# Designs tried in a protein design run: designed miniproteins, single chains. Part 18

Each design is a single chain, and the fold is of that chain. pLDDT is the mean over its residues in the fold that is shown.

## One batch from the design tools (miniprotein)

Design m639
Fold by ESMFold2-Fast:
Structure m639 (fold): chain A 55 residues (1-55)
Amino acid sequence: MDEETLLKAIAEARKYVAEGNLEQARKALVDGLTAAGVPRDNAERAAQAFVEHHA
């Protein structure tokens, strides 16, 4: 359950990165991670690292 939610959030973030929408990618990942139960602080750091690494 948590893994599926995380994978979908990552897939959406990748889509926004491919479109050049890094801000939307970060927001989508934060929203997905927090929905999966990740604390917001950790979700924001993970989203920033993801966008930085995958952009």
Scores: mean pLDDT 76

Design m640
Fold by ESMFold2-Fast:
Structure m640 (fold): chain A 55 residues (1-55)
Amino acid sequence: MQEELRRLEEELVREVEDALRRGVDPETLTRLAREVSRRLQEARDRARLLEEKLR
């Protein structure tokens, strides 16, 4: 569970790094980062709900 979230974060970070290496423009990079943040937040919210069930 905690591991799954960490893996997702690493995958999303890698996508952003790949875009940077390809020389994508700053506007595109900003939008990509925003989308990544949104997906990470959703994953964190799900992980939080799972942890709450353990208590």
Scores: mean pLDDT 72

Design m641
Fold by ESMFold2-Fast:
Structure m641 (fold): chain A 76 residues (1-76)
Amino acid sequence: DVLKKLEEVKKKYEQRKKIYEKLLENPNPSKKEIEELAKELNVSVSTVTKTINDLRKLLNSLTPAERADFERLVKA
């Protein structure tokens, strides 16, 4: 079912976008902040932590111009 796959992709994108917005505001979120974000997104704490680590790796690989484009995309 293509629609179910698209909904799942959109949901994961929205989750990553929210996690990235929080990481841009606070690059070192506390355990409590991670737990609150997990509850808000209805995912596990481990999912949020993994996503944060994946995003940190991505950010470290980006040029300043690419970071600006990514930040603009997240804020859109």
Scores: mean pLDDT 74

Design m642
Fold by ESMFold2-Fast:
Structure m642 (fold): chain A 78 residues (1-78)
Amino acid sequence: MEEAIELLEEAAEFAEEKDPGLAKSIQHALELLRAGDREGALASLREIAEVLRRLAARGDELAKEVLPKIEEVIELVE
């Protein structure tokens, strides 16, 4: 859990300058994890991962960097 929270904090900070909307979505998932809502957090993270996969496929460098962190968090929380 702590490792998942740390990874999401890093992902949110990384996204903050270039995509504040993405950072806010990641922050929401982080708040759900901190509140103990594992199911809600997983649902939110999976939606974020789907969006990031589409962006990364189109060559978005931020999405390519953030996607692996989100996928690792999903595995840690599952």
Scores: mean pLDDT 83

Design m643
Fold by ESMFold2-Fast:
Structure m643 (fold): chain A 92 residues (1-92)
Amino acid sequence: MEELKKKALELAKKAAEALAAGDWEAAQKYEEEMLPYLKKIFEEASKEEAAALYKEIAELVAAGYLAALSGEERAQAEADAAAFLAKVEALA
């Protein structure tokens, strides 16, 4: 379980870095790679553990898109981040 959480957080950080850099394809790739790990974690974790992990991922992803490029690129980053976080929340 701990190793799965570590892998998910590593992917979340990479997704946040990609969002901040305006690298949409890399961000989406890391987000999609993270979902299977999160599914396994949420199936076995307590409600409190799942909520704590969701919050940490949401904070990392939010920091990434808030650092993204201005204008339309930022709006796209926000939309992608919101869609990803909705998928994560649905797994909890």
Scores: mean pLDDT 73

Design m644
Fold by ESMFold2-Fast:
Structure m644 (fold): chain A 77 residues (1-77)
Amino acid sequence: AMAEAEAYLAKAKEARDAGDAEAAARYAKEAALALGESEARAEAFGLAAAALAAKVSDEEKEEVARRILELLGVELE
């Protein structure tokens, strides 16, 4: 539930601050699932958290955003 999601989000932040992209992705995905998001949306949150932890370039952020939109079935205008 909400408290569980907050705990996972805190762990995701710690992993992001440590530069651990895999752990940041995992905890962000678990937080999203605890909030009732679909697996596709949870995977999208994981990809975003991993990119933030890895300090990727703007070009790499655009690639991650494209993958997130594909997972969500959204066509970018």
Scores: mean pLDDT 74

Design m645
Fold by ESMFold2-Fast:
Structure m645 (fold): chain A 63 residues (1-63)
Amino acid sequence: MSAEEARRVAEELVRILMEDHGWTPEEVVRALETAANHYREQGKEEQADAFRELADEVRKRAA
């Protein structure tokens, strides 16, 4: 999976969790950071970075 595809998947996940399931930005950030850590452990650094960067963006929007 490319970094672009990983970013798209992560953005859709954020939309589903926040809009359809009522997750808070803090809960979504924790989920994205957990996913980023799992990707990093698998050596998928591009995917990990995409999820981490989106987590940072969600956190900034909530502040």
Scores: mean pLDDT 80

Design m646
Fold by ESMFold2-Fast:
Structure m646 (fold): chain A 81 residues (1-81)
Amino acid sequence: DERLREEIEELERRLAFDPENAMAWLELGEAYFELGDLEKAAEYYQKAVEILEKEKDKSEELKKLLERAQANLEKVLKALE
């Protein structure tokens, strides 16, 4: 999928400059999940969760983003079983 490939390249560029961008890690995991690369999707969702767990108490938006990342990680881990 050309669109997903372009999205992945853009997200990888953003993460090269800001590796603590949890939204970009989450979106990268979503893109790889759509490609069927469940191992990479799980890896990137775990990275998003790790970052958001450290910052969740700083805003309601970060808490909601953490809930989304955790739900996506659970879904991907279930698909790997």
Scores: mean pLDDT 83

Design m647
Fold by ESMFold2-Fast:
Structure m647 (fold): chain A 66 residues (1-66)
Amino acid sequence: HMEERSARAQAAFDQAVDDMLEELIKELKEKGYPEEFIEALKNDRQLAVKAVWDYILDRAFERRRA
């Protein structure tokens, strides 16, 4: 039961990261980032997670500034 809940929590976390990564990729494409960098984010989960966290922090900081 607890192992199933842990796995479900991990899956929910992974889905949230994927959703945020989609938003980040859209913004990077609009800013003209190279396709190689975007593909690296899709293929490197550790890099993707780090980029998503940085993006969330920057977005939260800018919202407070506005």
Scores: mean pLDDT 72

Design m648
Fold by ESMFold2-Fast:
Structure m648 (fold): chain A 74 residues (1-74)
Amino acid sequence: SLPPLSPEQQAFLDEIRQAMDAVAEVERLIREGKSKEEIERFIKEQLDKMTSPLAKKLAEALVDTLLWVEERRK
C-alpha cells in the first residue's frame, strides 16, 4: 500500500492533475471548433490558477505542443 501523501505532495499532484485536465479540455475545445480567442482565453485562465511553478511550466509546454500539432494539421 502507498503511504499517505503530505499536504505539499498532494497539492503538487492536484496541480499536475489540473494541468492534464486543462490540456484535455483545450483539445476538446479545438475539436468543437471554438475560436482561437476563446481557446487562448481558457488557457490563460487555467494557467493563472496554478500556484506550482513546475506544474504551470509543464502545462504551458503541453499546451504549446498541442497547439503546434493542431496548427500543422491545418
Scores: mean pLDDT 77

Design m649
Fold by ESMFold2-Fast:
Structure m649 (fold): chain A 77 residues (1-77)
Amino acid sequence: SSMEANIGISELGKEVYQELLRLGHPPERAAELARRVATAVARGDLEEVRRLLREGGLPEETIERIVKRAKEIAELL
């Protein structure tokens, strides 16, 4: 359902935000990038999700885990 997808997108965005904070990004920039990732997930644009996470400096293992979750969320859209 769209509500389940929206909850998934919100939770994924929070995870991305926390990972960016752990990497030393300022909160304002971390929030902006996390929001852009959430928007890409909502659009089903998994390649843009991967690109943004890589731009944020996340480790490849973390990127693959988040992209896998984004794909699961996109299946609910």
Scores: mean pLDDT 87

Design m650
Fold by ESMFold2-Fast:
Structure m650 (fold): chain A 69 residues (1-69)
Amino acid sequence: MSEEEKEEAIKAGEENKKKALEKAKEGDLKSAVSLAVAAAINYAAAGESEKALEALKEVEEAIEKAKKE
């Protein structure tokens, strides 16, 4: 994977994580989970497995918080 491809994958992961967090706060569980998985795949493709796991955890926490509100 080229350096440019890794940078693009990381950016895609960041955008998908941001969208997943917004959907989680809105209570759209289906979109939140789908976007979180997409973000994790993007990070993992870039070799950033720890960022992938952290993205999934952050979205899960946002979903739990939204269910309480």
Scores: mean pLDDT 82

Design m651
Fold by ESMFold2-Fast:
Structure m651 (fold): chain A 60 residues (1-60)
Amino acid sequence: SSETRQQLLRLIGEILRLIGEILDLEAQLRRDGPDPAIEARMAELRARRDALLAELRTLP
């Protein structure tokens, strides 16, 4: 349905944004070295990504 398609696109868009943020933080860690605050933020973003991927898998 149109509503299911819109929800799918929203979830995919959110997942892609989170992946982009994670990649940016990984690049920062590679450039600048280890940072506990950045590592904690990356863990939060990865957990949110995994939750959205689980939600995506439940769509019809």
Scores: mean pLDDT 87

Design m652
Fold by ESMFold2-Fast:
Structure m652 (fold): chain A 84 residues (1-84)
Amino acid sequence: SLEERLRELEEKIEEFIKKYPQVSREDIMRLAYAIAQGDEERTKELIDWLKSVAKLSDEEIKQLVRTGLAYLRVRAELLDLERG
């Protein structure tokens, strides 16, 4: 089930990139990782770039953040289950 969730999130990320070609997979992961680590400075820098350069709306950024954080969470849960 977790492996299926990870696959679904991977597909969702790919669809987002196809819809917003100015945003890479790496950009999504950098933002999600910065938020997960509590790196406020990096998070603000990346959000500013998405708004001013990539021209994403607040709603689009929220969707991107939600998807990226879900991906990191599911991946961490799957790795934890394999270790325990």
Scores: mean pLDDT 78

Design m653
Fold by ESMFold2-Fast:
Structure m653 (fold): chain A 61 residues (1-61)
Amino acid sequence: SKEEKAKEYTEKGKKALEEGKYREAEEYFSKALEIDPHNEEAREGEIEASVKILKEAVLKV
């Protein structure tokens, strides 16, 4: 089902966040939201991944 696929991508995104792979996490959460735009976990994960990406970019400059 679409709900199961959105959950699978959301879980992959969470795993990528735990591994520090913030770009990969953002891609997975984005895919989950493409399937289910109202998925709260995926929205929260996408925001977190984006914040982490920006923080790392600023610290490297």
Scores: mean pLDDT 81

Design m654
Fold by ESMFold2-Fast:
Structure m654 (fold): chain A 78 residues (1-78)
Amino acid sequence: LSNGLSKEEFAEEITEAVRELLEEMRRAIEEGDLRKAAVLYTAAMLLLVAAEIENGKLTPEQEELREEIRKLMEEAEA
């Protein structure tokens, strides 16, 4: 795998990417594009799984983001 990031830098990059996906997911829901929201949800969850595998557990920030993303999708489906 391409490397050059510390473990902390990798975790922060994942956290930033997930935050961006969460905001895009909110916009997709606001637009009524639930299919796009589902795709963004899947991408965010995969990134969080990658972070959990790499570090053995999620950071508190990543756990909070996972919970927000899950609740947002549940709200959109209601």
Scores: mean pLDDT 80

Design m655
Fold by ESMFold2-Fast:
Structure m655 (fold): chain A 93 residues (1-93)
Amino acid sequence: MGELIRNVKDLSDEEIEERLQKAVEEARKFIASETDPEVRKILEEDLEWALSLPDPVQRLAAIEAILSSGKDRQKRIASMIAGVLDAVAARLE
C-alpha cells in the first residue's frame, strides 16, 4: 500500500522536494487536460487542499492520489486521505 511512500525513509529531503515538484507539474497538466469546467474546478480545489498539507511527504502522497484516481471525486478523496495516512506511517518508522 502506498508504493510512492514505501521507500520515503531512504529518500533525501532534496529527492522528496524534486518528486513533489514533478507531482505538482503532472497534476497541473492533468487538471488542464480536463474539458469539463466543473470537474476542473473540483480538481483545482482538491490540489489546493493537497498543497495546504503541512508535510512535503503528505503533500506528495495526496497529489499522487489525484493523479491515480482520475475523475471519481469520492474515490480520489479517499485515496488522498489513505495516501497521507500511509505517508505519516512511513515517516514514523
Scores: mean pLDDT 71

Design m656
Fold by ESMFold2-Fast:
Structure m656 (fold): chain A 87 residues (1-87)
Amino acid sequence: SELSSPKLPEVLAELSAKYPEWRNKPAFFPFVLGVAYYREGKLEEAKKFFEKAIELDPNFKEAWRNLGKVYEEMGEYEKAKEYFEKA
């Protein structure tokens, strides 16, 4: 399940402490899941959750940056550049 990422509690605690203003964003939880899967090296899962975060909040620049990082890790450098420019 989506909630079974072993890094989810760690990432949730870290990002909640560092960026408390993000807690109330609709995009926050899918963003946290994206970061957790990215740290596990699960790039397709990370991509899906960062895309969901952007769908919920297109102005959440950190979601665009992290999606750029996913595409860069996947070797999709042109697409990574586009997402970094939107961040």
Scores: mean pLDDT 84

Design m657
Fold by ESMFold2-Fast:
Structure m657 (fold): chain A 54 residues (1-54)
Amino acid sequence: MTDERRGRVYATIQASRPKIPSNREIARRLGLSVSTVSRHRNQLIKEGLIKREP
């Protein structure tokens, strides 16, 4: 991963309890905007590192 923020979003999702965190929850944890988190999450899905959840 080239972007450190993308790596942190990924780590936060993986480290979360059995509940999948929302983009808003990740944004609060990392001090990022919801839009930034959403973009990084979409990139992780595109790369096959995580699955898209509803």
Scores: mean pLDDT 71

Design m658
Fold by ESMFold2-Fast:
Structure m658 (fold): chain A 97 residues (1-97)
Amino acid sequence: SLGEKALELAREALEDAERALELARRALAGEAGLSEAIAAALMAIGALFQAELAKRLAEEAGETEEAREALELAERAKELAEEAIRLAKEALKKGVL
């Protein structure tokens, strides 16, 4: 179903956003390099696109349990991905390797 697809994409977006955030935090702390900061930003951007797609599919699916869970996870993924992008940009600005 459309709700099931939305939920699958939202879960993938959340996992990618969490990995991007961890990598961005490590880069900002000087525990990872410039390439890792770039990778974190790209992964986070990908997670944002997946989260937005999951949200659209969930909205189209209507009032189902899967659609509601997908919307909640997609919103969480967006929040984490935006934080990952912010931290990755900060790491890039500092030029810390």
Scores: mean pLDDT 86

Design m659
Fold by ESMFold2-Fast:
Order: C-alpha cells, then sequence, then structure tokens
Structure m659 (fold): chain A 92 residues (1-92)
C-alpha cells in the first residue's frame, strides 16, 4: 500500500537534496528511475538499498552505466507509480 511508495519516495527525495540528479519515468505499473551525479561508492549503496525493496513486494532491477544508475521497479499500482513520480518531481 502507501507504505511501499513512502520508502522509495523518501530515498529518492534524499538523493535529490544531496545533489544527485534523479529522473522518474512511469509506464503503467512500472517505474524507471535514473540517478546521476553520485560517486561509485554511493551508487553501489543506493543500488543495494533499491534491491532491498524486493523484500517489500516490489520487483526491482538495477543497472549501472558509468556514472548513471538505472532502476526499474514493478509491482506498483498505477496510482502508486504516479505518486512516486510526482514526489520526486516536487523535490527538485
Amino acid sequence: GAAKVSGLSNLLSGLVKEGASVSVSVSGTTVTITISGLSTQKQIAVALTLLGFELEGFSVSVSLSGTTLTATISGLSPEEAQTLAKSVSDSE
């Protein structure tokens, strides 16, 4: 429910406040998150945190390409996906 989105929203908003560039794209019930501006060490920490959301019932896939982290998250309702995207947009 709402708690699933809150954890992701808080993580992503925190990254924006720390100077990372975060972009969120929604396709139905799938959310693609692109994060750049992080050090390699912090990218790994964020990737592990995102993978931890699988324990909360999400399906999570993470890819690292140079300085960019891309995460694909599914298992959200369409409303939850839109709420997550809006919360990240509002934090920039």
Scores: mean pLDDT 74

Design m660
Fold by ESMFold2-Fast:
Structure m660 (fold): chain A 72 residues (1-72)
Amino acid sequence: MTQQLVDQATQLAQEYQKQNTPENQQKAQAYLVLKAQIVGQTAAGREPMPLTDENVQKVQQALQTSQKAVAE
């Protein structure tokens, strides 16, 4: 199960990465972060989060907040 989520996130990240726009690159980054979180959650014995649009959007918002904090 976790491997399927990781594979799906990888495929989606690669697809968005190919489209060479800032918005698609941000989406690709969000999928890569979700993949890392799923792997980390599974390694810690936790339930992995699903690849829903809501979870992708939540990660994108977290990345934007982090970027804003760094930029100040």
Scores: mean pLDDT 73

Design m661
Fold by ESMFold2-Fast:
Structure m661 (fold): chain A 70 residues (1-70)
Amino acid sequence: MEEDEEIARKAVDQAALTALIAYNMGLSKEEALALAEKVMDKWLSQVTDPELREKAREEALKLAEEILKR
């Protein structure tokens, strides 16, 4: 559980960082979100708890969308 929580947190952090970098590089919101989704899914695939994985994915998407609201 604790290791899954650390991986889930890393998925959220890495997705947010990816969205921020893409935004600063001048990519479209759609492209930035697509890159953030690829990054979060790569990390979340290591989370074994399906409920935690789903919650972390939702949190990561919301955070990425907030960064890209401009």
Scores: mean pLDDT 80

Design m662
Fold by ESMFold2-Fast:
Structure m662 (fold): chain A 65 residues (1-65)
Amino acid sequence: GDPAVNKVAGAELLKAIEESKEAAIKAARGLIEQGVNPELARKILEALEAGDYEKAKKLAEELQK
């Protein structure tokens, strides 16, 4: 994918995770729909649905790089 798009997406997702589970899930689904690193975005969505926010944050930080 595009590293610049990934950096913006990762930052927005980290912000959403801090706001609410619903905002974070919506953001992760949006990335999958847009094709922005969909495999990593799906793993983030799975972590969020499982309530593993530490894992979701680490994966979102990986998306920023």
Scores: mean pLDDT 80

Design m663
Fold by ESMFold2-Fast:
Structure m663 (fold): chain A 64 residues (1-64)
Amino acid sequence: MWTGEEVLAAVERALAAGDREAAEDAVIQGVSSGQITAEAAQRTGRALEAGDDEAAVRALREGL
């Protein structure tokens, strides 16, 4: 089961590698494990779709 910090680290690692699919999967895992709210996940997903990696990380950090 993921911790909030492990989810954040996984998203940052995926984005550094240019792997947005892995970043999205990590966010979904965070919601499924109860570490992230659905609202924070939606906000993060929108930032990822816009290509704003900094906004995505910020939204996720605020939702932990």
Scores: mean pLDDT 79

Design m664
Fold by ESMFold2-Fast:
Order: C-alpha cells, then structure tokens, then sequence
Structure m664 (fold): chain A 68 residues (1-68)
C-alpha cells in the first residue's frame, strides 16, 4: 500500500540520518536515493513530506561540514 511505502521511505531517511551522523555519507546518500525512488509511488502530499525531510537532512549535513 502507499502507506507502507511511506513508512518505508521515512525509515530509510531515519537510517540515512544515523549513517550521516556516523560519517558514512556514501551509505546516507544511497538510503536517501532509495527513499526518493519510493516517493515517486506516493501521494503528492506524502511525496512532498519525504522530499522535504531529505532536503532538511542534506542541509544539516552541509552545516556540519561548514562548521568543521
């Protein structure tokens, strides 16, 4: 169902956040790409939320690099 795909996309983003926090940006990028692919199968509202969360994580990662 779309709801199951939405929950899976959110879980992939959560795993990507943990990977990025551990410094594994290659794994984080792979997980975010998988979440983005699932977003194509979601409702417009769910897709927007997934893409927003991906963007927020990418911005947070950039802030850490700049602060270092």
Amino acid sequence: SQEELYEKALELIRQAEEAARAGDYARAGKLLREASKLADQLSPEQREEVLKRIEELERAAVRRVIAA
Scores: mean pLDDT 82

Design m665
Fold by ESMFold2-Fast:
Structure m665 (fold): chain A 61 residues (1-61)
Amino acid sequence: SLSDEEYMERFGLRLQEIAAETQKALEAAGNTPEARQKFLDEAIRRAKEVMDEIDAEKKAS
């Protein structure tokens, strides 16, 4: 099973990836309000999916 420390480390790394991808996408899209809202919604959705994935791994152990 994942320890709380391993959980936080893994979640942190995945959040860094999401943030980097979101920034790159915003730069490519020209930072319009519509693009910002769309990519923020996507980033939140992905962060929730990552939490669910890590929680499932904790329960499987």
Scores: mean pLDDT 79

Design m666
Fold by ESMFold2-Fast:
Structure m666 (fold): chain A 55 residues (1-55)
Amino acid sequence: GKMPVEEAARKAAEALVKAYGVPYEEALRASLQSARRNGGDGSLAGAGAAHDLKL
């Protein structure tokens, strides 16, 4: 669905905190980068798949 990049990033950050126990600030930063690279999809298929793309 349509979701603002900021809102999608917040949701992704909360999921990353729960899945990996990373600090919210770090998760939010990574989620914002991922959302921008994915065109603002806001999908979290593997909660880190997009991170590896930044190799």
Scores: mean pLDDT 62

Design m667
Fold by ESMFold2-Fast:
Structure m667 (fold): chain A 55 residues (1-55)
Amino acid sequence: MAAEEAKKRAEDLGLSPELVEHAARHAQILVDRGVDPEEAVERAVSYAKELEAAR
């Protein structure tokens, strides 16, 4: 599942629990909208990293 993969990648990157959940939800929304699962995970995790850097 894209949500599970995004969660794992965000956790591996050391992101906060809030951003791990955000990445998982974002990836699932992208897949539901027809985005490729691998692309959805990459986009969701990249966005969560930007949010972490801005905190």
Scores: mean pLDDT 82

Design m668
Fold by ESMFold2-Fast:
Structure m668 (fold): chain A 55 residues (1-55)
Amino acid sequence: SVDEQLRKLVEEFGEELKKKIEELVKQGNYDLEEIEKVIDELLEELAKRIDEVEA
């Protein structure tokens, strides 16, 4: 169902976000601007995938 696909997308988004933030932290680069950029890019990708499921 669409609801199950949306739940999966949100779960994948959360996992990818955590992974990207952990990678930045491990690199020792705690640049908030870079972190915000990564979050914005992942949010844009999530929005695209939601649109594809609901189209």
Scores: mean pLDDT 77

Design m669
Fold by ESMFold2-Fast:
Structure m669 (fold): chain A 62 residues (1-62)
Amino acid sequence: SRAELLRETGRAIVEWLKENPDEKRRQALIEGARKGAEAARAAGDDESAAELERTVEALESL
């Protein structure tokens, strides 16, 4: 599913950023994921929105 792909992609991005710290990239990824979550919510795709929101939380915790 789209949500499963977003979950796996989000995990990979977070792990990559932990090994390759880049504050500008981190902020860009947070912004992109937030916009993606808003778009998913607007489309009624709450499952995909939740995975993107989880990715934002993980990135903000770095």
Scores: mean pLDDT 87

Design m670
Fold by ESMFold2-Fast:
Structure m670 (fold): chain A 66 residues (1-66)
Amino acid sequence: EAEEEALERYAKKHGLSPEQVERERRVIEIAREARKKHPNDLDAQKKLYDELMKEWEAEEERRRAA
């Protein structure tokens, strides 16, 4: 929630497009999921973040191919 509000405020101030804002929201969510799953293991957080980003990129590619 706080991150989302901060992102919206930042986007409004810097004139980010809705598409850019949506991408930033997704990145923040993925980072948060990784941190939630492995709060005390930075290596595991980074690995999970990379895996989730890869899955999201694959999903976007499938949406493009449709």
Scores: mean pLDDT 75

Design m671
Fold by ESMFold2-Fast:
Structure m671 (fold): chain A 71 residues (1-71)
Amino acid sequence: SLDELVEEMRKKIEELYKKGASWEEIARLVQEGVRKILEAVKDDSPEAVRRAMAAALDLVGHAIELELKKR
């Protein structure tokens, strides 16, 4: 499901962050996650596409928030 895919991507991002991965590595994973989320719903309803877009934006925001908390 979309929720499972989003949760999987969030978990992978947090794992990379905890391993001390560079922003470039994290950003690459986020870009891959956004693409996979949108591809999963490309042939679905307009409402499903809009939900996926919102989830993709939340994923991007989550990664940015983690990077900004880095000291």
Scores: mean pLDDT 82

Design m672
Fold by ESMFold2-Fast:
Structure m672 (fold): chain A 69 residues (1-69)
Amino acid sequence: DKVKELAIKALKLLEQDPSLSVSDAIYKAGVDLGYSSKEIAELMTEILRKAGSTKQEDILAALKELAES
């Protein structure tokens, strides 16, 4: 639930500001949703595990898949 909400919010932020990095979008989404820094870090780890790499393209693909889950 939380990771899906974070993914949806991060994708919306990226749509609103294409200059935003995927990592910054995830962090801002977590802050906007009221998550703690610890929760954001744990959710980021889950997203990175899904992505299989730290490349922006792979993280973006993971966010899209999680948003559809």
Scores: mean pLDDT 83

Design m674
Fold by ESMFold2-Fast:
Structure m674 (fold): chain A 64 residues (1-64)
Amino acid sequence: GKRIAVAGGSTEEKAKAAGERAKKEFGADEVIALPGASSAEAIAFAKRLAEETGAEVGVVGGEQ
């Protein structure tokens, strides 16, 4: 199955950095960066995405 990482962060740079970490930690096949998203918003998005796609979805936060 696909593994998707949702990377949140207060800036685009932080979200992308979190996405890089997710590839290393989770072996993610796809990374979705949510610049400007709060931790709660990123988690809500990931939960919805997992339910809709059936993929294994992980959330990685950059330092906000």
Scores: mean pLDDT 74

Design m675
Fold by ESMFold2-Fast:
Structure m675 (fold): chain A 77 residues (1-77)
Amino acid sequence: PELPEEALKLLREAEELALEARKAEEEGDYKKAAELYRKAAELAEEAAKLLPEELAEQLLKQAEAARKHAEYAEKKA
């Protein structure tokens, strides 16, 4: 079955923000990286609410990883 369009939109936005966060981190903009990683995690958590439990669990693990990246970047800012 196809994923809900709303979930796919949130997943794409989360992926884009995570890529922007990685770029900001590589540029030494740790404050921006932390903000972007947190936004990516929030969108992934919202997408998880729209998905079956098994897919939601995997996505929530990815969101947790993004939050850890945000915490690391924030400590460097």
Scores: mean pLDDT 84

Design m676
Fold by ESMFold2-Fast:
Structure m676 (fold): chain A 80 residues (1-80)
Amino acid sequence: LEEEARKYAAEAVEAADAGDFKKALEYLKKALRLANESGKREALLDAIGTVIRLLGVLFETGDEEAIKELSKILKEVEKE
């Protein structure tokens, strides 16, 4: 689970770097879900680091809808 979470986090970054934010957000959702399921703080922190990196890219592109989607994903992981 932890290793899979890191794999999807890497895929999310790669997709974002390629400009495919839909794919990036899908991989990020998988990474966060797997990290949360693993129960490992380290895996979750890794996934959060990926979120911060993606936010930087999204702020440069000005894609407010993608930023809103990221916010929803984060809230879901926190089980608010």
Scores: mean pLDDT 71

Design m677
Fold by ESMFold2-Fast:
Structure m677 (fold): chain A 63 residues (1-63)
Amino acid sequence: TRERLEKVRAEVSELLKQGNVEKAIELVRQLSTSERKALFELALERGDGGTAFVVAEVLLEER
């Protein structure tokens, strides 16, 4: 799953570079809550603030 999460992180980062925030959010919403938490930790570990922000927003909406 870590390799899959890294691929998702890279795709989210690329979408954000393109200014496509809505698709980045949709991609994160397709993940389970546990996968979103793991992706948030991975994004922080990699210094990927954009992906971390998008994941945090989706996690807060899930509440």
Scores: mean pLDDT 81

